# Designs tried in a protein design run: designed miniproteins, single chains, continued (2). Part 83

Each design is a single chain, and the fold is of that chain. pLDDT is the mean over its residues in the fold that is shown.

## One batch from the design tools (miniprotein)

Design m6859
Fold by ESMFold2-Fast:
Order: sequence, then structure tokens, then C-alpha cells
Structure m6859 (fold): chain A 83 residues (1-83)
Amino acid sequence: MEEIKKKALEKSDEIARRVRELLEAGHTPDEIAEALKDVLGPEHAERVGRVLREARAQGLTPEQIADLVAGEVYGILVEEETK
């Protein structure tokens, strides 16, 4: 149980860091969601894309958006490991 959560945290942090870098480089939420399909699958990449679009619409910084993405991805990864 703890090991699964630790791996989910490590992976969510890595994905959030990549998302932050892509946002700072000027990529759109839709472009970032497309890039994440290979890692998360299309359904979960769309969930992250929705978070990105809404956060940008609210005027959040790339750093703040990355924090939200880390939480969303962590939830997705833990949900997939739950029976």
C-alpha cells in the first residue's frame, strides 16, 4: 500500500514537472494533454487537460498549475491501483 502511494507520488511529481516546463515553453493545455496520452492513456490525459484549461482560464501560474496536475495525476494513479 505505502509503496504504491510512494510510486504514484514520484510519477505524479515527474509528470507535473514536465507539464510546468511545457507551459513555460508556451504549449497549450491541449498540446500537453496530447503528449500525456502515451503515459496516462487518453481518458486520464483528458482529465489532466481539463484541469490545465480551467486553471489557465483562472489565471494561475505554471507553478500553481503544476501543483494541481500533481494532485490530479496522483489521484488517477492511486485510483488505477485500487480494486
Scores: mean pLDDT 79

Design m6860
Fold by ESMFold2-Fast:
Structure m6860 (fold): chain A 79 residues (1-79)
Amino acid sequence: SISDLQAQTLEDLADRLSQLGPVGQQASQLYRQAAQALRDGDEDTALQHVSQASDLLSQNPQMQEVAREAGRRLGEQLR
């Protein structure tokens, strides 16, 4: 299902971010919470967590490459 693909994308991004220090670990937790919200059928909560993670990553220049990849992958799943 689309929700399963979106949740898997968020979990894949979370796994990558968890290896990138404290900011990456915090963003990873937000993406894992978003994936869980999608699995629970709560799309609004999932979008809030994704937005929070995107804001966190955008404020950290060292995370810009990961932020761009996350936006690209999530854009594919949300179209």
Scores: mean pLDDT 79

Design m6861
Fold by ESMFold2-Fast:
Structure m6861 (fold): chain A 90 residues (1-90)
Amino acid sequence: SRLILEAEVSLSMAMIGLAVAVLYGEDKELAEEGLRLLSKASDYADRGNLEEAIRYAEKAKETVSKLSDSIAPAVIKAIEKAIELLREAK
């Protein structure tokens, strides 16, 4: 599905942004947890398990929302776009 591919791209953009927070931010452990959850969401999406992909993306959004890093709003927006695309793909 084109929607799943677009969701994967959006998750990848979120992971890149969060990787910057891991490298240069103060909340490294929290950013690493967010990145781990996004990686799981991407793996589930790739396997066609959209329900688990959405669940892990939502968990990642909650984790990233706790970051004080200025990148957090952009990462959250990318995660939200991925969730919407995954929901449309169902």
Scores: mean pLDDT 86

Design m6862
Fold by ESMFold2-Fast:
Structure m6862 (fold): chain A 74 residues (1-74)
Amino acid sequence: AVEALAQKLYSLADTLEEIAKFLESRGLKEAAERWQKVADIYRKGGDAVAQSPSNEEAVAKASETLDEVRKALL
């Protein structure tokens, strides 16, 4: 469960990094920087979830990651 949750966060980070590269290739530098920042948040969140000693702590770290993403997009 913890490993699966971490893998989902890493997959989101990978997808958003590719989107950021695509946006940069189109000259949309500010949008690219924004999505790269979101990708970095998901990657750090995946690391925090993967290092969690319990399912409860893993879920808490995932929730914190989603809150940071929400704040970065507003």
Scores: mean pLDDT 86

Design m6863
Fold by ESMFold2-Fast:
Structure m6863 (fold): chain A 100 residues (1-100)
Amino acid sequence: SEEELKEAERLADQISDHVILAKRALAAGDYDTAREHLEKALELVEEMSKIPEVRYLMRRAGELLREAIALVDTDPDRAIALADRALGFVHAGVMLLRME
């Protein structure tokens, strides 16, 4: 529906903002700030997963964000890569809703 698409776009924009801030924090060695932003992105991904059409994509995004959170202080470069991959699934979800 148009309402679900609008909600998904709103959530995706917020997820993107938190992932971008988390990646910047990871690159700067600010692991506490990175974790807070990744946890907020995960909450928003879980909210977006309530849309049935994107549930599978959001589940995959959530798994990647949980892995990124676990690696923040031990492997920040891998945490960045996982967060980017999660954002890819979020964007794919929005594209899916825009097509049909």
Scores: mean pLDDT 90

Design m6864
Fold by ESMFold2-Fast:
Structure m6864 (fold): chain A 99 residues (1-99)
Amino acid sequence: DVAELTKLAQEYDKLKAEINSSDNEELKEAAKYIEERVGERLERAVEEIRARYPDDLDRYGAELTRRVTEIMKDSVEALKVALETKSKEAAEKKVKELE
């Protein structure tokens, strides 16, 4: 669902902006870790799904949207844990649990 993905992307950007506006260095480090893991998961998802559906744009789009939505949900949850705990260790643990 593109609408759900759009809302999640907006929430992700808002949470990241809130963290980057803070003076808490550990919280900023947690956000950087989450962003790095998100980037790696998104890159892998694009490569895997494109390889699976090289000539089927509709299936590619639907499956990619589903996978990206899952990754964004996980990322938003990890950023919320970082904000609530202000702990890089708690955020990293949450990322690993969701992978």
Scores: mean pLDDT 82

Design m6865
Fold by ESMFold2-Fast:
Structure m6865 (fold): chain A 93 residues (1-93)
Amino acid sequence: MGPNEKALEVLAQSMIDSIEDPALRAAAEASLRAGVVDEAFARALAEYLGLPLEVMRRVLGSSVDTALISALLTAAVDRTIARREAGLPLPEL
């Protein structure tokens, strides 16, 4: 059991559901299913979290730094809580 891996899968699925561009959505979904993190997935995650793409590339493309991944997931959770507090629903199709 990998809690960071499971959290990334849940975050990825939520983000995929929020993607309006069908091509980017299909690419991100294919990457998730293959267990491969590619440019399309990194871009979608960066936009979802409001982070620069360069930061996401470094996090996902380098040897996994558990502390960086944990901090990134914490930031994503905090943003989700902030959206809920603002009365906004989670992203839907």
Scores: mean pLDDT 59

Design m6866
Fold by ESMFold2-Fast:
Structure m6866 (fold): chain A 93 residues (1-93)
Amino acid sequence: SEEELLELFEEISRLIQEWEVEVDKNKGSSKEIMAAANLSMMDLGVRVFVQLGEPKKAAEMFIRQVERLRDELPPELAERLEEYVEKLRELLE
């Protein structure tokens, strides 16, 4: 449902925010800083599509971006984002 999609986007946004705080706290590497910037841009894109009334496009964009960025992300974060990708795929079917 649309409500379930919106709830997942809020969980994703919190995960990204928590990871940005961790990178800042630990004076992250250039790679980690760039990954944080890419994730923040992705989250912004999701929110724009949601505001336009296109939550399905928001989900499709999120899935595509996570797949593109997988090898550039810390393994633990990549695993957590892939869990959200699978949940979003199930809601889109």
Scores: mean pLDDT 79

Design m6867
Fold by ESMFold2-Fast:
Structure m6867 (fold): chain A 62 residues (1-62)
Amino acid sequence: AMEALIAAAVEEVRRLAEAGASVEEMGQLLLDFIQREGLTPEQQQAVAEAVEPVVREALERA
């Protein structure tokens, strides 16, 4: 389901952010996730939109 894909991507990015990863490292993880799961363009957009606030919050906390 789309919700499960979004939740998994958000969790992986959040774990990386908590470890002090850079925006580039978080972006690479997202690209790897998209390739690994074989996401469609619509799924890629939904995941990217859900991940964006997590990355922004991590940058604000740093």
Scores: mean pLDDT 79

Design m6868
Fold by ESMFold2-Fast:
Structure m6868 (fold): chain A 67 residues (1-67)
Amino acid sequence: EEFERDVLYALGLIAAAVGNVDTALKIADELVKRGYKEESIDVLKLAAERATGEDRQKAEEKLKEYE
């Protein structure tokens, strides 16, 4: 269980950091489904911070859904 969280969280942060917002959002959704809301919020915050334009809006909308 914790290994799955750690792997998804790491992948989500990497996707967010490189600007792959669609992948970061998918991983954030999976984290929430598995009960890892805090990790999902961290991924979405990083995605919103690193993204621009429409991709930033997508990340911000998803963040509002989970907070």
Scores: mean pLDDT 81

Design m6869
Fold by ESMFold2-Fast:
Structure m6869 (fold): chain A 93 residues (1-93)
Amino acid sequence: AEAAEFLAAVADAQAAIAEELGDPETAARLRASAAARAGMSEEEAEKLRENLIEKTEDEELRKRIEEAKSMAELGEILAEEIRRAYRELKAKE
């Protein structure tokens, strides 16, 4: 269930961005893709977490990823980061 929650949170953030950009079809596809990947194992989800920790150069973001107690919490952290990045991009316009 945790892997499904992780993928759903990330996909929802990406879909929200697509909807704001006027692309509801891409938003629907992102949500459908996340549902299909809900079968991801806990082992695969943990490998993704380890890879994110290794590649993350932002100390604060890395600490948040390391301190996440579940895949669902990790998904929320990544979803927040995606939303933040989108808002920063929009602020430059």
Scores: mean pLDDT 67

Design m6870
Fold by ESMFold2-Fast:
Structure m6870 (fold): chain A 68 residues (1-68)
Amino acid sequence: SPRDREKLRIAQRVLFETLRENPELSHEQVQQLVAALRQTVDDIPDDASPEEVEKRLREVVEKTLKEL
């Protein structure tokens, strides 16, 4: 759906920005980050605003990076 595409677009942007800012991440760490973002996209309601989607995804990125 258009809402699913918007969530995925935001997730891809957040992921690429994170990888650019953290070029030292190992392949395993990148896979953990991708898995966390995928899970978060699935958990976000379809009626969430783009701002809410981005906020939740960035919070998950910050949490995941602290656990690496």
Scores: mean pLDDT 83

Design m6871
Fold by ESMFold2-Fast:
Structure m6871 (fold): chain A 56 residues (1-56)
Amino acid sequence: LTIQNIFHAQNATVQNLAAILKAKGAEVTLKNGNASAAPAGKVAGLNSQEATNIAI
């Protein structure tokens, strides 16, 4: 599953970025992959396109 490998790599990058945003008091909500129901915002997934846009 080549797509699975790509998803895994981008998921890790998005989580790092989300941690930075949370440190600034921002709430991050992700979809097309995963998301937490936590009110403070807990993220776990994103599609490749959205992950790339955030990484930029």
Scores: mean pLDDT 48

Design m6872
Fold by ESMFold2-Fast:
Structure m6872 (fold): chain A 113 residues (1-113)
Amino acid sequence: SLLEEARRRLEAEDYAGALKLLAEVIDDPNASDEELREAARLAREIAEAALAALPVPEEEKERIRKEAEEKAKKAVEELNKEEPLPEEKVEAIFQLALAVALGMERKRLEAKA
């Protein structure tokens, strides 16, 4: 039901609300591999939407994407060093972190316009 609610929020372009629900799914120690894969897929869609909506030229979007991916990779590496995580959970955490980073950058750039 959290994944169904996250899909509805994504369809309504409530990306912050969708990400909150996806974080709850990913943080659940009982989440199935199927639920983690779906959470990763939805988080990736949110990340792609945030990147596309950035109010900057394409060359700057590429730079912002690379910086956000680097931050997401570091976040996953820190968590995975303490406790080995399932591959599905690693991917879901990465996509969630990427979507959050790109959404924050979008909000920062829009506030300057």
Scores: mean pLDDT 85

Design m6873
Fold by ESMFold2-Fast:
Structure m6873 (fold): chain A 75 residues (1-75)
Amino acid sequence: APLSPEELAELARQDPTVLSAEVVSPDTVKIVSRLPEDAGELAGKILETVITFKDGKVASVEVWVDGERIAKIEF
């Protein structure tokens, strides 16, 4: 079954690199994590991932570093 926003946030909180994972709207999860020291030029940076759901499925994923969107994937 597809993950709900609440299930995804709870799963993300179990990762030790995740600083916070919150359901920010009924269809949106924001995950804030710290990139590991071996992540190249982004090592130690704070990564914000915004996941949007539509009809119980992941519709888009946006990735932000230092306030800049570095990736957007739509399904």
Scores: mean pLDDT 77

Design m6874
Fold by ESMFold2-Fast:
Structure m6874 (fold): chain A 75 residues (1-75)
Amino acid sequence: MEFAKEVLEKIEKPTNEVIELARKKNAPKELIDEVEKKKKELLEALNDSSLPTEEKLKKEKEFFEFIEKVKKELE
Protein backbone atom coordinates (compact mmCIF):
# COMPACT_ATOMS: atom_id res chain seq x y z
CA MET A 1 0.00 0.00 0.00
CA GLU A 2 1.15 3.55 -0.84
CA PHE A 3 0.26 6.66 1.11
CA ALA A 4 -1.14 9.64 -0.74
CA LYS A 5 1.64 12.25 -1.03
CA GLU A 6 -0.54 14.88 0.68
CA VAL A 7 -1.29 12.57 3.65
CA LEU A 8 2.38 11.63 4.07
CA GLU A 9 3.52 15.29 3.91
CA LYS A 10 0.73 16.30 6.33
CA ILE A 11 2.05 13.80 8.89
CA GLU A 12 5.82 14.04 8.24
CA LYS A 13 6.12 17.84 8.33
CA PRO A 14 4.47 18.49 11.74
CA THR A 15 6.22 15.44 13.25
CA ASN A 16 9.65 16.60 12.08
CA GLU A 17 8.97 20.17 13.27
CA VAL A 18 7.98 18.94 16.76
CA ILE A 19 11.02 16.63 17.00
CA GLU A 20 13.35 19.48 15.94
CA LEU A 21 11.74 21.80 18.50
CA ALA A 22 12.06 19.11 21.21
CA ARG A 23 15.76 18.62 20.42
CA LYS A 24 16.36 22.40 20.43
CA LYS A 25 14.62 22.67 23.84
CA ASN A 26 16.60 19.68 25.22
CA ALA A 27 13.37 17.79 25.88
CA PRO A 28 13.65 14.28 27.39
CA LYS A 29 14.49 11.49 24.93
CA GLU A 30 11.30 9.74 26.09
CA LEU A 31 9.19 12.58 24.63
CA ILE A 32 10.93 12.31 21.23
CA ASP A 33 10.55 8.51 21.33
CA GLU A 34 6.81 8.88 22.09
CA VAL A 35 6.33 11.25 19.13
CA GLU A 36 8.12 8.77 16.82
CA LYS A 37 6.05 5.88 18.22
CA LYS A 38 2.75 7.74 17.69
CA LYS A 39 3.77 8.62 14.12
CA LYS A 40 4.63 4.96 13.40
CA GLU A 41 1.31 3.75 14.86
CA LEU A 42 -0.64 6.25 12.73
CA LEU A 43 1.23 5.31 9.53
CA GLU A 44 0.63 1.59 10.24
CA ALA A 45 -3.09 2.30 10.81
CA LEU A 46 -3.31 4.29 7.54
CA ASN A 47 -1.59 1.41 5.73
CA ASP A 48 -4.10 -1.12 7.16
CA SER A 49 -6.59 -1.85 4.35
CA SER A 50 -8.93 -3.63 6.81
CA LEU A 51 -9.39 -0.50 8.96
CA PRO A 52 -12.45 1.67 8.09
CA THR A 53 -11.86 5.19 6.73
CA GLU A 54 -13.67 6.74 9.72
CA GLU A 55 -11.28 4.99 12.15
CA LYS A 56 -8.27 6.19 10.13
CA LEU A 57 -9.59 9.78 10.24
CA LYS A 58 -10.14 9.49 14.00
CA LYS A 59 -6.57 8.24 14.55
CA GLU A 60 -5.23 11.06 12.34
CA LYS A 61 -7.17 13.64 14.39
CA GLU A 62 -5.92 12.14 17.67
CA PHE A 63 -2.34 12.25 16.35
CA PHE A 64 -2.55 15.95 15.44
CA GLU A 65 -4.09 16.73 18.85
CA PHE A 66 -1.13 14.90 20.45
CA ILE A 67 1.38 16.90 18.36
CA GLU A 68 -0.29 20.18 19.41
CA LYS A 69 -0.11 19.15 23.08
CA VAL A 70 3.62 18.39 22.73
CA LYS A 71 4.18 21.80 21.06
CA LYS A 72 2.43 23.53 23.99
CA GLU A 73 4.56 21.60 26.50
CA LEU A 74 7.70 22.81 24.68
CA GLU A 75 6.67 26.50 24.98
Scores: mean pLDDT 78

Design m6875
Fold by ESMFold2-Fast:
Structure m6875 (fold): chain A 74 residues (1-74)
Amino acid sequence: MSSEEALKRAREILDELVAREKAATDPEEKLRYGIAAGLAGIALGVGRITGDGHFALEQAERARRNAEEGRLRL
């Protein structure tokens, strides 16, 4: 996968996290997805500046996973 393709996938994950935050009705779930979107956005910005799309994608995927795991807390 190219760095450019990785940046595109990272942006798709950011858009997904923003959409999930907007759709969330629980304040704590909104905060979790809001934080994840912020972290993914920072990683995407760093990836664009440095040309390291794989870093951006890895961080965006990690942020999404952490938000999802917080939601699955029993």
Scores: mean pLDDT 81

Design m6876
Fold by ESMFold2-Fast:
Parts: C-alpha cells; structure tokens; sequence
Structure m6876 (fold): chain A 87 residues (1-87)
C-alpha cells in the first residue's frame, strides 16, 4: 500500500484523491450488493462492519494526502526532478 501511495502521489496528488473517491463509490456499490444477497442478520452486521472499516481507511488516506502533502510540496518536488534531469 505505501509503495503504491507514493507512486501515485509522485504523479498527481489531485488525481490520487479522485481515485480514492471513486474507490469509496465502488465500495458503497459492493456493500449494497452484498446486503441484498443475504437475509442473515449476523452476516449483515459483519458486512456493515467491514464496509465501515474500509471507509475509515480510505478517508484517512485522503486526509493524509491533503494535510501532510500539500500541492506546493508536490509542485516543488516535480520541478526539482525536472532540473536534475536537464543536467
């Protein structure tokens, strides 16, 4: 996970946040599908808990990108890499 997060951030932090938002939408669709496939209350509760934990993980990743990696930091990193490549 950490390696993938760094690779995506190096390209475009805004695109990474949009990707995470899309993952949240996909997660909600899967959650609705799984709930529709079972009538067991215990199984529904397990599905709900799994969904909530995954949502918390994605929300934490979005906040980490926004808080600890502002756009200016990524812009400066890209400029520095370009300067090194031009030499």
Amino acid sequence: MEVLRRAIRDRDPEAFIEYLKLQKENLELEYQRRLAQTSDPAEKEAIRKDYEEKLKEIDKMIEDVKTNSPEEVFAKRRKKREELLKK
Scores: mean pLDDT 70

Design m6877
Fold by ESMFold2-Fast:
Structure m6877 (fold): chain A 70 residues (1-70)
Amino acid sequence: SFKEVLQKLLDAARQAAKEGRLDAVKDMLETLRLSLDYLTSQGKLTDEQIKLMEETIRELEDLIREGERK
């Protein structure tokens, strides 16, 4: 499901952050932002899917912020 795909992405990002691979998390964030913009422009997402992507983006931003605080 869409939620499972986003959860798997978030789990991968959390693992990358634990390993200090913040550049990988930043790449995931940029890719997800571009995907949200593209899919929304094409009308391919439900409101629930948009909300799930926005929540995932926020969690990626939080991982980067915490990792950069050192």
Scores: mean pLDDT 85

Design m6878
Fold by ESMFold2-Fast:
Structure m6878 (fold): chain A 83 residues (1-83)
Amino acid sequence: MDELLQKILETEPFKQALAVAYRVQAELGEYAAELGLEADLELIEAYRRKAEELEAEAPPSEEALKLGEEALEIGKKELEELA
């Protein structure tokens, strides 16, 4: 089980997907703070660092970044409804 997880984590497409996911989470957290919602600033910084580390190892494709932007816009609308 651990060996399979290590092999998955070493794949470039998986690292690219994680990089985009962490970037979106960091940006959504920052936007939540801007709206006056409760935000864990330490966790936001952790997500940003993880995104930067993964982006350095496996830079996301333009298509992956586009999907991340679409996810970010959906998340921003959800946060605006909570504010």
Scores: mean pLDDT 77

Design m6879
Fold by ESMFold2-Fast:
Structure m6879 (fold): chain A 56 residues (1-56)
Amino acid sequence: SKGLRDINEGIRAATRVGEAYDRDPAAVDAEVERALGLTGMAGVFARMTRDWYESK
């Protein structure tokens, strides 16, 4: 279903953000802002990831 596909894409995006964070946290912030433009579950995961990084 579209919902499951969106969820899988969100998980992949979160994994890539995690890898980028290990290199440059500032670059991750920019990547997250780009992802915040996404809709559905992908957008939800991007926002949750942003909130988590901002809490550090």
Scores: mean pLDDT 64

Design m6880
Fold by ESMFold2-Fast:
Structure m6880 (fold): chain A 77 residues (1-77)
Amino acid sequence: SEEEYIKGLSDPDAKVRKEAVKKLGELAKEGKLSEEGIAALERAAQHDPSEEVRKLALEVLVEIGIKELVEGVEKSF
């Protein structure tokens, strides 16, 4: 569940945190990620001790932002 992946972002193992970011990214691609999940990714992108985890979270957030912008523009017409 999304709650389990958000919890995974606080795991002591960087590999578990990286997998949690990837799973939240998969939910985002399906349009199923909540505002809480987005906030958790933002926290990971800014504060995770692993640079690789921070970069992956940032990539997911950029993809979410682009998707939301495109959908917003298309729906306004």
Scores: mean pLDDT 79

Design m6881
Fold by ESMFold2-Fast:
Order: C-alpha cells, then structure tokens, then sequence
Structure m6881 (fold): chain A 89 residues (1-89)
C-alpha cells in the first residue's frame, strides 16, 4: 500500500539521521527506526507508525541536546507523518 511505502521512506530517513547522532537517544531511535523498516516492509502500517512516532521522539530529544535545529525539524516532520498514519490506519 502507499501508506506502507510512506512509512518505509520515513523510517529510512530516521535511520540516516539517527546514524549521525552519537547519543543514547540517537541509539534508541536507530533501533526503533530499524524495527519500523521491518514492520513497513511486512505491510504492518500501524506498528510501523507507532515505532516511527517513538523513534522520532528520541531523535527530537537528541537533536535538541546537540543544538541541531535542522535535525530537530526533520525528526518533527517525520513525527507528524507517523501520527497521521497511526490515526488513519
């Protein structure tokens, strides 16, 4: 489904961002985003969306601690997309 494709693309985006953060929050986000990739590939949109939401929350915290405004905005946009997917799934 298009929702599963969107969840997969957002999860891949979070993995790339999380890999740039050498923090405990970044490591947790990376783990969750990788799980979201697996769920999305299996078509489990609701589970992928929940995992994306949690991963994005960890990345927002990591970005704030590092003063990475661009990373914070990117993670916040993924958080919004995940919330929309979760509500409509």
Amino acid sequence: SSDAELALKEAERLVKLAETYDTEEGKKALELARQAIEAAREGRVREASRLLLEAAEHLIRAAKKLGDLEGEIEAAMVHLTAAVLLVYS
Scores: mean pLDDT 88

Design m6882
Fold by ESMFold2-Fast:
Structure m6882 (fold): chain A 95 residues (1-95)
Amino acid sequence: SIKEEALKLLDEYAATTDLEKRRELENKITDLMSKLLKAGDLDSAKEIADYSRELTPQFEPVGAGVVDLYLAVQKTVEKQKQEAALKKKLEELLK
């Protein structure tokens, strides 16, 4: 599964001291998390980020930025829908 592959890559990421390899692994894990999010599997993506936090608490969790961006986009879309509805209601009240 995509989740199992990402968790295995995180074990390798935590074990590496090579900056180049670390960057390569971070990119691969982030790509896998993006695929999970596109499929609507937010729970698996969060589990990967949480595992990253546990393995390397001294670093930012791998893929956390992608999860945060996904959640921020969802909140922004919902806010825009709410603002559009309020604006339409106000225009009707002013007529």
Scores: mean pLDDT 79

Design m6883
Fold by ESMFold2-Fast:
Structure m6883 (fold): chain A 89 residues (1-89)
Amino acid sequence: MSVTLSWVGVRNLPSGQVEVTAQGVASADAETLTLTIVAPGSAPVTRQLNIPGGTVTVTGVTAESADFYALAEAGGRIQLAVARAVVLP
């Protein structure tokens, strides 16, 4: 099985939430991305995104204070680690 993800982006929102966006080319077998967010002192939090172009917002973290890990669901699983942050204008 093959899944190609180009990137997962993270942004700080003015509301104090963080927005995560998944972009890339997925095989026909991959419909969703599982996002795991690990912040110091907190239990890991899991969210699902649609591929491509799905977004999710999370509270209680910043793009700089948490680690973001992406796992593509494609019958078997592919995991990517993401640490990129973009501040909104």
Scores: mean pLDDT 58

Design m6884
Fold by ESMFold2-Fast:
Structure m6884 (fold): chain A 65 residues (1-65)
Amino acid sequence: SPVEHLTPEQIEAIREAVERLKKRYEELKKDGKNPVLQKTLEDFLKRIESAETLEQQLEALMNIL
């Protein structure tokens, strides 16, 4: 196939990684000690959430992880 296909395991891993990033962002918001990292994670999360395909979400995650 000319298009990559995500496995069920990859889809689950993407969802779990996004949830971990959201939890990390919330912890950074609570302590307020690193506003630059907080803003970076906020921007990455917005990019992931705006992704139209799971492949685009995976690409965004690979740039973070």
Scores: mean pLDDT 72

Design m6885
Fold by ESMFold2-Fast:
Structure m6885 (fold): chain A 60 residues (1-60)
Amino acid sequence: KESLLRQLEALSGQAVAAVEAKNTAEARALMDQIRALSEQLRKLGVSDEEIAEAMRRGAA
């Protein structure tokens, strides 16, 4: 569970970097991965608040 949250943080940071680099295709692919991972975390009982916090932390 903690490993998946760390992956979510990393993916969020990569998505921000892709947007800053104007790499729209890469950003879109990373956002799809973030969406899939968020759904996995929700199935594991992780709250929407924890998921959002991990994404915000990664984007910072």
Scores: mean pLDDT 79

Design m6886
Fold by ESMFold2-Fast:
Structure m6886 (fold): chain A 81 residues (1-81)
Amino acid sequence: MLSFAERVALSTEASRHAIRILREERPNMSDEELNALLREVIERFIPRFHELLAEETDFEVLLERAKEEVERIVREVLEES
C-alpha cells in the first residue's frame, strides 16, 4: 500500500503533467480556459486514479500509468472542446 505522501506525489505529478501538455498544445490559452480544461481533466482522472491505486503497488509503475492516463484524457478533452 502506498503512503499518503506517495499518493500526494502521484496526484501532484499527474496534475503538473496535465498542465504541461495543455500549455504545449494551447500556448495562447488564457488562465480561465486553462483552469476550465484542467478541472475537466482532473474530474475524469480521479476515478481512474482510484482504480490504478487498487491494482498497482509499485510507485514508479503507478507514476508512469498515471501520466499515460492524463495524456489520454487531455487529448480527449481537447478533441471534445
Scores: mean pLDDT 82

Design m6887
Fold by ESMFold2-Fast:
Formats: sequence, C-alpha cells, structure tokens
Structure m6887 (fold): chain A 78 residues (1-78)
Amino acid sequence: SEKFKEIMEKVEEAIREELSKQDLSEEEKEHALDLAMFVAELTAKYLLKQGASYEEALKAALEAGKEALELAVKALKS
C-alpha cells in the first residue's frame, strides 16, 4: 500500500532524527531503530487493516515507534 509506505518513511525519518541526538554506539542505534520500526510497522499495518484513516495510522505509528525508541534508549544508557 502506498499509504503504508509513506507512513513508514515518515516514521523512519522521525526515529533517525531522534537517534542522531543520542550518545550511543552505531550498533546500539541500529538495535533501537530496529525495535522502534518493528513496533511502528505492526501498529500501522493493524490500524490500516481495521479501516483507520491515514492520519490515524500515521499518528499511532509515530507514537508507538517513539515510545519503543525511548524505552530502548533508556535501557541502553543504563
């Protein structure tokens, strides 16, 4: 789906921008990115299949991805 692809591209841009500000190794950044993108992808796919709008799916995927990213970053910095 073109909508799904656009959502995932916008989510990746937002997550990569946040990761660029973090004092983490490149390997740790890759692990955090993978987790955040996985959670965001599942969220977007599920909502779009349930008939959610592009705006609803994008917002939820961004929120879910950013929350997963925050948890990963905090765990890695501990």
Scores: mean pLDDT 87

Design m6888
Fold by ESMFold2-Fast:
Structure m6888 (fold): chain A 76 residues (1-76)
Amino acid sequence: EVLRGTVEVDGKRYQFEVEILPDGTARAALYDGLKLVGTGEAKPQPGETPEEVVERAIRDALKAAGLDPEKAKITF
């Protein structure tokens, strides 16, 4: 399964793709147009929702891109 959406940080929009693996692991790729600017991964933890795993992967990709994940507005 692949989720696509946008994330906004400080008024700039990025696109993301998140691949959800059969074990529930989420792998995120963050793009500025066609340019890959960051990647992230999150493994599911007991009691965590799939949405929480996806959010952690996206925030990891934001950190890899040099962006502040606490300022991010995520839209699916």
Scores: mean pLDDT 82

Design m6889
Fold by ESMFold2-Fast:
Structure m6889 (fold): chain A 70 residues (1-70)
Amino acid sequence: IDEEKIKEGKEIVAEGADNRDPEKVREGAKLLLEAGAITKEAADLLVQGVEEGDEEKVREGAEILIENLN
């Protein structure tokens, strides 16, 4: 169950980030938070980065996802 949420959440976050769609990033981050795959701070950073158009914040959030997902 959690592995499916992690996979789906990662795909949604990646799609949202690529399309600069903060709602998709929020949706994916929520799934990852529910699965325990990322922290709230990482999820907030991804959403803020997309909302602000800050590519550095988006990259930092994505790196945190990669680092915290085993």
Scores: mean pLDDT 72

Design m6890
Fold by ESMFold2-Fast:
Structure m6890 (fold): chain A 98 residues (1-98)
Amino acid sequence: AAPTVTITPASQTVEAGKDATFNVTVSGAGDEPVTITAKVINAETGELVAESSVTLAPGQTSATITLKNLPEPGTYTVKVTAKRGNLVSTDTATLTVK
């Protein structure tokens, strides 16, 4: 089965130009490595404005994702994808930039 991924917090607000930090937790991956990709998407336009990735080692269940240099005030969807081989799961959070 695909690993289960959870992004926390489910919503946060940051100032424009500041970093936003999310924690990502993975379950069900067993001892296989998991690649976590975080995409920041403008909720109004669908434009990808930032992307970050981290690879979890086998047995590692969490990582911190820092989204840097968030440019424009607005509402963004942070989409986190956990990939183990060809199996993929996703979770989303809302990021408000003021």
Scores: mean pLDDT 79

Design m6891
Fold by ESMFold2-Fast:
Structure m6891 (fold): chain A 62 residues (1-62)
Amino acid sequence: MESLLRQIANAAAARDVGRARDLADQLVKDGYITEEQADRLVAAAYRHDVSEAEALAKELAE
């Protein structure tokens, strides 16, 4: 899980929205995050807003 979230954060930083979406969909399928959290993460990638991806990673690490 952690390595996958790190890949999503890196994709957001690189503005790779397609990669971020694919990884977020996989996390939803595996039950690690909700669809709402996935949508927030993909939206963060569109905005190049790594802080939202980091906030989600911290929330899931708790």
Scores: mean pLDDT 67

Design m6892
Fold by ESMFold2-Fast:
Structure m6892 (fold): chain A 55 residues (1-55)
Amino acid sequence: PPPAGELSEEAREAARYTAEKLREIGDGLDKGIAAAKNEKDEKVRLEKLREGIES
């Protein structure tokens, strides 16, 4: 392993791996929001947003 520093490369990789897992959870939420915003019909888009909030 590398000599002791404030933060080793292995520690940085572990932190990034943990951050990636948390980001995947956030991505699920973001996909719901993206599905609503990609709707061309404004009325349908508002209904999708309302359903998301109410669920």
Scores: mean pLDDT 64

Design m6893
Fold by ESMFold2-Fast:
Structure m6893 (fold): chain A 79 residues (1-79)
Amino acid sequence: SMEEEMKKLVEEALKYAAEGKKEKAAEKIREFYELAKKTYGEEEAEKLTDEVVIQAHKVEAGEITVEEAFKEVEEFYKK
C-alpha cells in the first residue's frame, strides 16, 4: 500500500540520519515528499515532510532513537 511504502521511506530516512548519512537521508525524505504529495496533496505532504525532517534531526543529534522518531512520525499523521 502507499501507506506502507511511505512508512518504509521514513524508516530508511531515520536510519540514515542515525548513521550520519545526510545525503542518503535527504534522498529518502525527497522520495517520501513526492509520494505523500501524490497521495494526500501538496499542503498535507509539506506538513508530513516537515515532521520527518524534525525527527531526523533529533535522531542525528542523538536526542531520540530511530524507533521513537518513527513512532512520533506515525502518530503525527494518524488523525
Scores: mean pLDDT 84

Design m6894
Fold by ESMFold2-Fast:
Structure m6894 (fold): chain A 62 residues (1-62)
Amino acid sequence: MSSKKAAVLATLRSFKLPEKAINDLETALDNQDADTVQRIAQTYLKLNEEEAVQTAQTLLND
């Protein structure tokens, strides 16, 4: 597991995101599912579409 991925998941837990959302994000990252990562970022982090795409690309390329 990459240190960056673990740090991001820990940060999301500190923001009190639902555990299901964190688990879905971890599964999406493991499956290289950019669409799901983008959707979770938009829904829970309140990122716009462009920011969510950039975030998904950054996390999947780690």
Scores: mean pLDDT 73

